# Ledger of designs, part 97: designed miniproteins, single chains, continued (3)

Each design is a single chain, and the fold is of that chain. pLDDT is the mean over its residues in the fold that is shown.

## One batch from the design tools (miniprotein)

Design m11347
Fold by ESMFold2-Fast:
Structure m11347 (fold): chain A 93 residues (1-93)
Amino acid sequence: DLLDFYRDMADAAEKKGSYRAAAFYYEMVASLLIRTDPKAAGEAYLRAGEAYYKMGDYETAIRLFEHAIELLKDNPEAVERAQKLLEEARKKM
């Protein structure tokens, strides 16, 4: 229930362009899932990183993309997506 609430809030915030709220809720989703579903936690960190990138906080975005890559190591497609975003954020530094 709390997990579903944070997912719904994150998705709603992202669609509105409320990136600070989206980042907060995706980080809450990630922290709730990190021990039980590391892959889903990695996807949530990736989404939070994208929100920080949209806010111009490239340093935080890079850190979150690196966490996502570590959690998604067994998913080559997700790692490639995360590495692409990491590269884009590093270009802005």
Scores: mean pLDDT 88

Design m11348
Fold by ESMFold2-Fast:
Structure m11348 (fold): chain A 86 residues (1-86)
Amino acid sequence: PVVRVTERLLGPLRFSLETNGRRTPWRQEEGERVTLTDEPQEDATEVFEIPDFTTPEIRTPSGQTLRSRVRAEAPLRVVTTSEVLD
């Protein structure tokens, strides 16, 4: 591969799942994606704000109730970098 492109999600994004009214602990979500390409991408940083979000309660045929919560404590960033490997 000629070029390695790395995308990294940075910031305090948290997820929690509630099942039958019982909440799991908040998990920090971090992400890194690496793609190998023939062409370099320009380095970039994108900033996003996400409001606190809770899904509507969903009832499964098995009788469980599910809700998902998403929370960002600060704006999130996606940082893209390219490295030519040859």
Scores: mean pLDDT 68

Design m11349
Fold by ESMFold2-Fast:
Structure m11349 (fold): chain A 55 residues (1-55)
Amino acid sequence: MRKEKLREFIKKRFDTMTDEQIEKSLKLYEKMAEQGNEFAREMVEALKEYIKEKN
């Protein structure tokens, strides 16, 4: 997936969520990534960047 499309998706999806909800989503995707889910790996990376940019 292209980084630009993933960033846009995350911004639209998570802008309405609280920081706690975003953290829960991150933990869920981290778990899925450990189980070999490739999309979840990309999502974890993008969510970490999104959280960093918000601060």
Scores: mean pLDDT 76

Design m11350
Fold by ESMFold2-Fast:
Structure m11350 (fold): chain A 58 residues (1-58)
Amino acid sequence: KKKKQQKQIQKALDALSEAMAADPPSTEELYKATAKKAGLKDPKTAKDLVQKGLQARQ
């Protein structure tokens, strides 16, 4: 049913981990890098997916 959303969340979390390894100077730049790596249109979408994924995991 929600398989597509779960895959997008997983991809965003993986992209976030990789972006964090690059040690960006701000949270805004972190989410921009995450969006770019995950193929998302904007950083706010990346932030929303990451928050949903972290809540589901924690």
Scores: mean pLDDT 74

Design m11351
Fold by ESMFold2-Fast:
Structure m11351 (fold): chain A 77 residues (1-77)
Amino acid sequence: LEEAFLAKLSEEEIRKIERVLKAGREAAAAEGLEAGRKVAREEAERLGLSPLARVLVEGHMNPLDEAVWERLRALLA
């Protein structure tokens, strides 16, 4: 599950995922989900996300899904 994988990541990596998803959410709100996913992929590459963090963001974390944001907030609390 995504939650178990997120628990294996460092706090720094989780904060990078949060930034990636924020960029994706902003783009998705303006231009739709596919544009949001593209922006998230570009931001993940720019920030140098680990391969595990990239797989989670691209395959398992929809930036428009509030449950994703709730999980990230819980991990950073």
Scores: mean pLDDT 74

Design m11352
Fold by ESMFold2-Fast:
Structure m11352 (fold): chain A 94 residues (1-94)
Amino acid sequence: SLEEFLERLKEFLKNYFKVPDEVIEAILADVKERLEKRPEYLKYFKPTLEDILTVLVALYEGKTPEEIKKRYTFDEVARRFMKYLKEIEEKLKS
């Protein structure tokens, strides 16, 4: 579900990535809006770090999660996620 996805994303951003609360709120708001328009992105979702990062990279690149899995290794998905995270943090500070 969308609510479970957002809850797990918040937990990972806060506990594993140590993202500031203000940045987390901005990411969750943006991701919620995108997923409400594209609920099919959650069809094969499991609440794992790998699946969450894959869905986020797919949303930010305008691709499906399956296309991301086909084109990128998980290491590349993680690198791209970290890049988008930094871009969001920099925009909020600017």
Scores: mean pLDDT 79

Design m11353
Fold by ESMFold2-Fast:
Structure m11353 (fold): chain A 77 residues (1-77)
Amino acid sequence: SAALEEALRRMAEAISRMLTRAVDVAIEMEKKKISLEEYYASLPAEKREELEAEEREIHAALEEGVAALAALSAAAR
C-alpha cells in the first residue's frame, strides 16, 4: 500500500539524517583530535536538546519503517 511505501521512504530519510550526523561528528572528532565523549561534552545544552529531539524523531521513523518492512515481507512471501 501507499502508506507502507511512505513509511519506508521516511525510514530511508531518517537513516540518511543519522548517517549525515555520524559523518559530521566523525569529521569534527578528527579535526579536533577528540573522543566521542569529549565531542558530546563540548556541545552547548541547547544543541544537545536538539540532538535528543531529532534522535526521538529518527527512532519513531525507524520503528514505523521496520513495521512496514515486516508487513511487506509477510505479503510478498
Scores: mean pLDDT 80

Design m11354
Fold by ESMFold2-Fast:
Structure m11354 (fold): chain A 95 residues (1-95)
Amino acid sequence: TDLAAAIKAQLLALQDQASNTTDDDELMKLVDQTEALIDQAKANISDRDELIEIYSIATSLYQTALQNASDNVELINKLIGATLRMIGELFELEL
């Protein structure tokens, strides 16, 4: 519970940062931090509703970062992969 609340708070802060930057280096760092939080959530949180909330925030973050990314192919490919992962994880939880 405390861990889920902490992860959600951190993801919302990262989402706000992603919405306010077009710097590819900063976006790459935000994606790396988001992926680490998702890995932590998947390993440690068993509550389905908490995981749905966490994965939904991450999906929104990755979509915002994709819209703000410029021409960094590595960043764009990473964001596509991360977005597809979140869609897959959400699909599994909604079944």
Scores: mean pLDDT 85

Design m11355
Fold by ESMFold2-Fast:
Structure m11355 (fold): chain A 71 residues (1-71)
Amino acid sequence: SSEREAEVGRRWDELIREVGRVLPSLSPEDQERLQGLIVDYHERRATATPEEAERLVNEVREGVEEIVRRS
């Protein structure tokens, strides 16, 4: 539905803003890992349904949180 697609977009935008805030404090290796997660999201998002896209956003968010937690 349009509502789910809008919600996915909103959550992704929130995640990208959070990434922008933490990125400068990360090591070059962790910055590369974060960039890899974002690239993978865009590649997989291109063919995803809104439901699949929601799962992809959650997967990236978990990856970001894991990197930040270990930093």
Scores: mean pLDDT 84

Design m11356
Fold by ESMFold2-Fast:
Structure m11356 (fold): chain A 67 residues (1-67)
Amino acid sequence: MEISVEEALKAAREVAEELGFSPTVTEAILEAIRERGEKNPEGKLSVAELEEIVGKYVTRKILEKLE
C-alpha cells in the first residue's frame, strides 16, 4: 500500500492532535514525512516508511484515518 504525502500529512496531523503530541513534535513528524515523500519519484510513502518515521502504533492510527 502506498499513501500520498498529502494524505499522510493530513492523517498524521489529526492523529498527533488526538494523541496530544506537542506542536514541536507534530511539526517534526510532518517535516519527516514531507522529506521522505520528496525522495520518492511519485511523492508517495509506503507503510514501512511511515513506520520508520512515526513507529508502528502511530502508523496504524494514520491508516485508520485513511480507511
Scores: mean pLDDT 81

Design m11357
Fold by ESMFold2-Fast:
Structure m11357 (fold): chain A 61 residues (1-61)
Amino acid sequence: MLSPEELIEKLIEEAMEKVKAGEMTPDEAFKWMMTQLRNAGMSDEQLHAAAVLFAERLKEM
């Protein structure tokens, strides 16, 4: 299916869309995204990279 990098990018975009649509707060979207990634078996390094990318995307909103 998706590579780890593609899954991270997809979930960040989905989280950002949910925040923009008012379906989730940024904090809820972050927790949702991290839960999905953790359940997908992401390493601590991959989870850290996802958190950094999420913060950068959120700053541009």
Scores: mean pLDDT 81

Design m11358
Fold by ESMFold2-Fast:
Structure m11358 (fold): chain A 69 residues (1-69)
Amino acid sequence: FVDELFTRLIANATGISLETAKKIVDAIKKLQHQPLTPERLAKESGLSRATVQAILDKLKAAGLLDSVE
């Protein structure tokens, strides 16, 4: 929907490149019917599992993931 804006927000919040953020967004869209695990995101995006986990951790620290409050 607002993929470009969302990609930019992820890149700015985590300090990763726009290209890497785009790969994560595209992978999430492709995995919409499957559980979102670091392993599946890594396979779909072409990034390492450790890189995906680090990005997810940074998103959580920035309040973009697990905003339960």
Scores: mean pLDDT 70

Design m11359
Fold by ESMFold2-Fast:
Structure m11359 (fold): chain A 72 residues (1-72)
Amino acid sequence: KLERGKIYTVSNEEEAKKIAGKRPGILALSKSHALALASPTRVIILPANITLTPEEINELFDKGVAGIIKIK
């Protein structure tokens, strides 16, 4: 079960999609793309080369995203 306000860290995209489960896990192409994807039905997957600030992460949770998953 995905918890609001929690960031999950995984080694690869396959693990990220397993954690997302039935919710669509979407790989962000940029910081702006991650913020634009933010919706209650979506899990945002952040690739290893994209790091969000705490403020940007809070914006995603405020928009009600189902979860955030960070690839190492």
Scores: mean pLDDT 75

Design m11360
Fold by ESMFold2-Fast:
Structure m11360 (fold): chain A 100 residues (1-100)
Amino acid sequence: SEEFVKKFNELLEIFRKIADVYLEKAPDDKEGAEFLRKAYEEMLKIYNDYLEGKISKEEAVKRLKEIFDKVSEYLKERFPNDEEIQKLIEEAKKILDELS
């Protein structure tokens, strides 16, 4: 649906912002930057596979939740008291719940 595609794009935008903020806060952490880049690339692949009819909405949401959980755990462990990072995680979770 148009609403699903819109929410998916909003989720992608938040994850791009997470990657940008991560680079600002941890400019020397090349491993963390690579982890977030790979997560974003996996989300883009899910988006493209969904648009091409290769996977269902249910499968797309399942895979997005798996990526979100991994990214959220990674960020919470490294920035447990960072309000900006926590707000971005909360925004992503809210959109992901709306996709479900």
Scores: mean pLDDT 87

Design m11361
Fold by ESMFold2-Fast:
Structure m11361 (fold): chain A 76 residues (1-76)
Amino acid sequence: SEAELAKAEELLRKAEEAFAAGDLEGAQRYLNQAQDALVRAYILASEAGDEAAKARAVALGKRAGELGRQLQQAMS
């Protein structure tokens, strides 16, 4: 759904801002919330047959995955 995609994008932005500020715990919390919203968005898009929304969720998921990789490296 558009609402879940918008939520995921906003949460991912907050995760990126927290990471840039050195708030690793806050970044991880927002990233986890963004991932949950992306999973919901993808399921809803799949049920609706909305290929554009599925593609947007996948693109945001790749961006979230890259931030997750950077967070794991910083927290090690």
Scores: mean pLDDT 87

Design m11362
Fold by ESMFold2-Fast:
Structure m11362 (fold): chain A 96 residues (1-96)
Amino acid sequence: EEEERRRRLARALEDIVRGHKLGAKYLTDPALKPDPEGSRLVGRGEMILYRELGLTPEEIKEISRMPLDEVLEWALKLGEEAGLTPEELQRIRDAA
């Protein structure tokens, strides 16, 4: 049960970080169009955070406004506190 929750959290954090990376790339290169997959990944991760951590819509909105480096730090800290495995933490880092 706890392992399933941890895996869902790990996937949510990975999806959020990856989504922010895709968004940041668009901002750095104006020739790139916004990637709809980036928005989808963030949205999926936010839904899992809402369900698993009870985050409010206001808190989710705050996270969506964070730059990639801040989101990565937030995700790694939350993951470590939640007891994510080294492999799961590595996937979050690799998503950035």
Scores: mean pLDDT 69

Design m11363
Fold by ESMFold2-Fast:
Structure m11363 (fold): chain A 69 residues (1-69)
Amino acid sequence: SLEEALARAEESLAEARKIPHFEAYVEEGERVVRALRLLLEGGSVAEAAKVAGMSPRALTRWLRRLEAL
């Protein structure tokens, strides 16, 4: 589910913050979490993809992959 995808993204971000020198990964993770929250608030896939820094197609594939975890 989208809620599970958000939870997984937040977990990944929290773990990344514990690792020194992973600033770029943390910044990317924060954008992804922001995008997932936008989707939960009723935002469009296009808006969420823009926030995440990816295409709508890439975001949709990424969400499907996370739901499989």
Scores: mean pLDDT 74

Design m11364
Fold by ESMFold2-Fast:
Structure m11364 (fold): chain A 97 residues (1-97)
Amino acid sequence: MALEEAVRALSEEVLELGRKIREELEKAKSVEERKKILEKASKEIPEELVEEARRALELAGAADTILNASPAALVYAAGMLPEGLRQLEELERLARE
């Protein structure tokens, strides 16, 4: 499955950065605060990690709107791919049993 290949393409650095962005977004109380968090984080992310996140999302079949998102949004989205894979695996197990 494309999602499995996408998850394997992600380094622990991208996954950890995605987790940190997620934690900061969960603390935000408004859409405007979330936008500011993403703008600030996007300036601090190395381009290598942004390219890795974009490549993984491309492998997962993400829409152009996601692929053209800010660096922090790309890393955040890529960090959610392992959870998406686990959910699909659980659904497949339930369908077989």
Scores: mean pLDDT 76

Design m11365
Fold by ESMFold2-Fast:
Structure m11365 (fold): chain A 128 residues (1-128)
Amino acid sequence: SMSEITAKAEFQASRAKQAAQQRNIQAALDFVDNAANHTVELLKSVGLEKEAEAFKTKMNEVLTGVKNGSSRDVLEEKLAAMESQAAKALTMVQLENPDNPRLNQLVNEAVGATLYAAKTVADAVTQN
């Protein structure tokens, strides 16, 4: 079931990148939000509810910044804060589950795909 959640996050993240490339920013934002929700579900499923909520909060700040037309510098700051929070969540998964490489792989894949999709959308709106 966790592998299915990861696959859903990766699928939504892929669709977000495609929508951003097609200049459909509204669809891209919706797909990033969906990918983030699957990643949050995965983190909560492994007992990291606080880390999941912190990640969601930082992701929402990035998505809101894109929606509001924030500058490149502001979006880069929000993306860096989100990446920092994601790194903390991944570190906690590793510390709590050191003998579960498959779980660590699945969480890293979901988080990584979601982060890269968010960055791609932010880059798409700041390239003008």
Scores: mean pLDDT 89

Design m11366
Fold by ESMFold2-Fast:
Structure m11366 (fold): chain A 82 residues (1-82)
Amino acid sequence: MEEALKIAEKYGLDPEEAKRLIEALQNNDVEKALEIVDKFLERDQLGKLTPFLIELEKIFGEKAKEVFDAITEYISKKLREL
């Protein structure tokens, strides 16, 4: 948790939102993860979120693969609607 929060701070993400995303990854909660990702997209923070997600994937690996795959698909879908 603390290591992942330091990464969020490095990329200038809101620490409370980042903490909720990390908790969703720990619990394999796809719906909660997508809700938090949507909030970051609404704030035009995709450029900060993307490197954070890459670093989180290194920490959680295959354990949270389903959630990371869902996030990647959701972001790709939203970008195609622009």
Scores: mean pLDDT 79

Design m11367
Fold by ESMFold2-Fast:
Structure m11367 (fold): chain A 94 residues (1-94)
Amino acid sequence: SVRQDIQQAIRNVDSAIRISQGVNPSTTDLLNQARRDTQQALQTTDPQQQIQLLQQSIRQLRQAQQISQDNPLVSTMISNSISHLRRALDQLRS
């Protein structure tokens, strides 16, 4: 379901934040922004606003992944989060 995919995305972002703490401030900032947008998407009842928040979160996560190429664990967690958010986005648009 959309909610389950969003919740799994949040879990992966939280894990990425914990591992990236103190390593790269730019990566951590992008991950925190993505987490906030994803949590807002989970809390909103407006599908259009939810879609916009998920799209923004995916863009932030992609940027964080590009910066985190030297940390395979963080990159993998970000990739998993993006996959879950894309799945949620596709379901909302269907």
Scores: mean pLDDT 87

Design m11368
Fold by ESMFold2-Fast:
Structure m11368 (fold): chain A 60 residues (1-60)
Amino acid sequence: SLEIKRKQLLEVARRDLGPQFAAELEALYDYLVNTEGKSDEEALQELDRILEERLRERLA
């Protein structure tokens, strides 16, 4: 389910990049869905892209 995937993604973000970053991703998800009218799937894809970029930066 997309809700389970969202919770897992936010937990990875909180654990590896900190609670502030996780809160920013959660706020972005709410913005994309409620303000931009994106689907849950589209919003989750965008969050996953951002998380992957930040994890790559941390490894550089």
Scores: mean pLDDT 84

Design m11369
Fold by ESMFold2-Fast:
Structure m11369 (fold): chain A 82 residues (1-82)
Amino acid sequence: SMEEFIEKSKELLSKIAEYIQNKDFEKALEEAEKLLELVKSNPKASPSLIATVEKLIDYIKKKDAKGALEELKKLVLEIANL
């Protein structure tokens, strides 16, 4: 359901944020890849939502905590409005 998708996405976003804040970019990447798979599996996910998750992953790969947290903020708002 959409509610289950939103709740699971929120859990993943929270974990990603904690790992980024702790500079654990390897675990942040693992959780972000799970989020990407979850978003891609949802037929109601916009191309924009998918692109934002991919941009989050790019910042994590660069170990850019500031960039990653900015994209996380966008994802929290976009997913809450689904």
Scores: mean pLDDT 87

Design m11370
Fold by ESMFold2-Fast:
Structure m11370 (fold): chain A 72 residues (1-72)
Amino acid sequence: PIDARLTPEQLALSREVARDLLERNFILREARRFVERGVSDEEMRKELEEKGYSEIMINAILATARELRAQA
């Protein structure tokens, strides 16, 4: 039988997975915007720093943008 009610532990894990997916989608979306604009890695970093993003987030967006450019 499939129980439709999640335990507190399952809810916590589900929230973490949803947060990770939202973060990945955000990173990809921002990286695509920078690639479409044709800006340099230095310009991307500066703009993201001005927006107050963490160093981890900035590095993830820059890495994704480099992958997208390499595939073009």
Scores: mean pLDDT 76

Design m11371
Fold by ESMFold2-Fast:
Structure m11371 (fold): chain A 74 residues (1-74)
Amino acid sequence: SSTFTEEQRKELLKQIEEEYKKLEEAGLKEAGEIGREMALAALTGDTSRAAALRAEAARLEAERAEEYIAKWEK
């Protein structure tokens, strides 16, 4: 089973919430919500996939930040 232990779930949920708050503070709330959703989906799946989804979320956040800055320059 790809189910996490209760203690692992609590730690992951805490990390997800902390990551979300940091993104919200940076003005990247939508990107943070996407990252949070992907991370939460990973809690029901493969641990390796969880790591991959986190890496991809971070990449998407960087991409969204560039788009956001470009819009403000106009």
Scores: mean pLDDT 63

Design m11372
Fold by ESMFold2-Fast:
Structure m11372 (fold): chain A 97 residues (1-97)
Amino acid sequence: MLTPTQQKTLREALELLRKALESKDEKEMRHLVVLAGASLTSLRMRDIVEGIENPAIDEAVELATRIEKAVLENAPMEEIRKLIEELAKKVEAMLAS
């Protein structure tokens, strides 16, 4: 069961990821996905301090880290978009359960 803080952060991250996928501007897409990743990483760090374990959030943070690496390495935009779609799907699945 997700905490209220986890639900709020995951919903905010999902909105950013969806906006990134709708964006036609590469710079805007990169900015939005980095913000989503930062939100997920901050959530995980807070959960660790509070003694909360959630493997699904750990997986989402790891995927966000892979997206950040792809962005930094100037991977093709289509490859980055596919990774963002995978992350959005994982976040949606967490919110649906």
Scores: mean pLDDT 85

Design m11373
Fold by ESMFold2-Fast:
Structure m11373 (fold): chain A 65 residues (1-65)
Amino acid sequence: GDKITFTATQDYTAATAEELTLTAGQTYTATVLAIPNETHVLLTFDTTGETGLVPLSVLGNVTVL
């Protein structure tokens, strides 16, 4: 999948084994595993290894690596 960086536009908690929390204004690096619908992406986060479904509205300033 494509590797991306993005800045979270809002606080969001993805349903993962460890309840991965994204904080508004923080930058994350993740691999896109799937785009299951027009509103969400399935991401694996590089630093934690956590996989979670994230709304596209949470993904700001997206850069493909």
Scores: mean pLDDT 76

Design m11374
Fold by ESMFold2-Fast:
Structure m11374 (fold): chain A 60 residues (1-60)
Amino acid sequence: AELAARGAALGAEKGGAGGAGSAGGMQDIHENSLQGARAATEGGAKGDAAAAVAGAKRGG
């Protein structure tokens, strides 16, 4: 139960941070869709801190 909840929390953070990564580089849907997904995955690790800050600010 706790591991499942932790996995869900990490998934939500990864999703939010991934969006920030994709926002900076999708000009051609077809070609940049693969690079955007990769950049979103890598950006997720870097943007996780930004997502945590946004979550803390929103969560109060």
Scores: mean pLDDT 50

Design m11375
Fold by ESMFold2-Fast:
Structure m11375 (fold): chain A 89 residues (1-89)
Amino acid sequence: RVVQKFEKEISLEEVQELFDRLAELDPERAAAYRQKFADTILKGMIAAEAARTVSQELADTYENIYLDKAKKLFEEMKAEVERLEAERR
């Protein structure tokens, strides 16, 4: 459910393109962002599922928190790629 919500709000194709671009510029940083995304999605799934045992409203709250965290990581990675590409000009 969290993954489906992420796919609707964040283009996985755009995320992969950003990873590929960052890997060409800085492969260590690309690996770090892949780990951050994986950690955010996993923690989001665990938190939302645990919250669902209490209420659907609480589950929705945690899904939104982790979706916002993933969107922030996407924007941070996009800004980093744009900065590194500008430095090469």
Scores: mean pLDDT 76

Design m11376
Fold by ESMFold2-Fast:
Structure m11376 (fold): chain A 74 residues (1-74)
Amino acid sequence: SVEEYLAKAEELFNYLKSLATPEEQKVIDEVEKIVKEYIRALYEGDKEAAAKYKEKLESMQPKLDEIIAKIRAK
C-alpha cells in the first residue's frame, strides 16, 4: 500500500535526521516532503506531478549526498 511505502520513507529519513545537525535536518525534511509527494503522485498516476518532484529530488541529490557522506565519516 502507499501508506506502507510512506511509512518506510519516514522511518529512513527519521534515522538520517537522528544523526544530522539541525541545519542538515532542514535539508533532510525538505527531501522527505518531496519524496512523499513523489510516491503519492506515482500511486495516483499523476505523471506530470511525478516528473516535477523527480526533478526537484535530482536537484537536491548533491546536497543530500554531502550530508550522508558527513554522517558516514563520523
Scores: mean pLDDT 84

Design m11377
Fold by ESMFold2-Fast:
Structure m11377 (fold): chain A 90 residues (1-90)
Amino acid sequence: KISYLEEAIKYLEEAIKALEEGNIEEAIKYLKKAKEKLEKLSDLPLAQAIVNGLNLLIKALEEGTISREHAIEVLKRLVEALKKELEKLK
């Protein structure tokens, strides 16, 4: 269970890196992988909320309705929230 949270954090960090490099397609790929791991954490309300946020973010990136800079800011906040949750579970 904790391993899914750690994997989700790793994929979100890879998505941030891809966005910083200008690779939106690779970022979307990593966001979808992070979402898949978070969906396995059905007992964690924060994970469900973040899945909904990631669905909106992926759509916004695919449609070009969000800036790369803003997407990076949103993802960094999500990573920090998940890292704080992970600390509580360890």
Scores: mean pLDDT 83

Design m11378
Fold by ESMFold2-Fast:
Structure m11378 (fold): chain A 61 residues (1-61)
Amino acid sequence: SSAANRERLQKMVELVKQNLDDAQRRDFVLRFSDFLSESESLGDGIDKSEAYLLQELEKLS
């Protein structure tokens, strides 16, 4: 649903703001755009972006 997708996007934005520097944020935005363009749906694009973000956060641990 659009509401569920909006909440997921808001949570990703919060994680990005809390954990990524300016260069990492620029990279994530480009990756997010690519995932959305490659995906059949917004939900699929969010799933790929969320997985990528979690992998990046693990590298920073």
Scores: mean pLDDT 83

Design m11379
Fold by ESMFold2-Fast:
Structure m11379 (fold): chain A 102 residues (1-102)
Amino acid sequence: SDLVQQALESLEEALKYSKLAIKYYQEGDYKKYSEYTSRSVGHVIRAIGIALEIPDPEQQQKVIETTKKVVSLLNQAEDYAKEGDYKKAKELIKEAEETIKK
């Protein structure tokens, strides 16, 4: 199995749950928001664990850099959602999705 592909698939799951978390925050369901934020973090941790097993140093570095950028974008999206700027939050989620698909 391709560890790079598995790490990126875990990041896509993190993105999916982060998007759901923001949706529930916008709807005022803070319990669901917390639950899906936790699931998103779990998938980020899994992606990092898989990335550290990638034997090629250049591929490992690229996946780690992608993970760092995605995490930064998801954290910024959450901050904008908490400020009520759901348009900016959605734009940052889209940028995170595009980062994974490079």
Scores: mean pLDDT 89

Design m11380
Fold by ESMFold2-Fast:
Structure m11380 (fold): chain A 106 residues (1-106)
Amino acid sequence: DELEKKFEELEKKLKEALKKGDKEKAMKLAKELFKVSVEAAMDALKSEDIEKLKKAIKLLDRAIELYREMIEKFKDDKDIVLELELEEGVLALLKGVLSLILKKLE
């Protein structure tokens, strides 16, 4: 899966940026990770494929965990925290929708 490979590369780069304290690079990578996560969720929703839904839910879980790590790391920057919390909220909503559809298809 092309989206899964792109997600894994972005996750590695984001974790490295966080270790180095590179806030600007981390925020840029988070935006790219968010876009890939949303795209994977939307692809899974359109397909109604159980395997794709399960994979997208796992990617969303990983993205949410990374966002929570960023929120803790940058907790002194209120504007960044708000932006990250809003994006995490969108990812959590998508995960909820995918999980509900998965339960209906099973």
Scores: mean pLDDT 88

Design m11381
Fold by ESMFold2-Fast:
Structure m11381 (fold): chain A 74 residues (1-74)
Amino acid sequence: MKATLIVEVPPERFDELRAAVEALGGRVLRYDPSTNRAVVEVPKDKIDELRAAVEALGGRILTIKEGKVNAAAP
């Protein structure tokens, strides 16, 4: 299972964030430098390690969503 997170990191720390995400078997889906927010995907078992890495970079986690991509249906 995978989790999708929205994280906020300073732009100068984005390369370290990307490296940490990739080291955890995840990927960066999007980065918006105007808001300093990145959307990242990591294995569910690696959420705590990603949180520690983000906090070490002076960032924070804004949102965590767990599960697989599902169709948005009523």
Scores: mean pLDDT 77

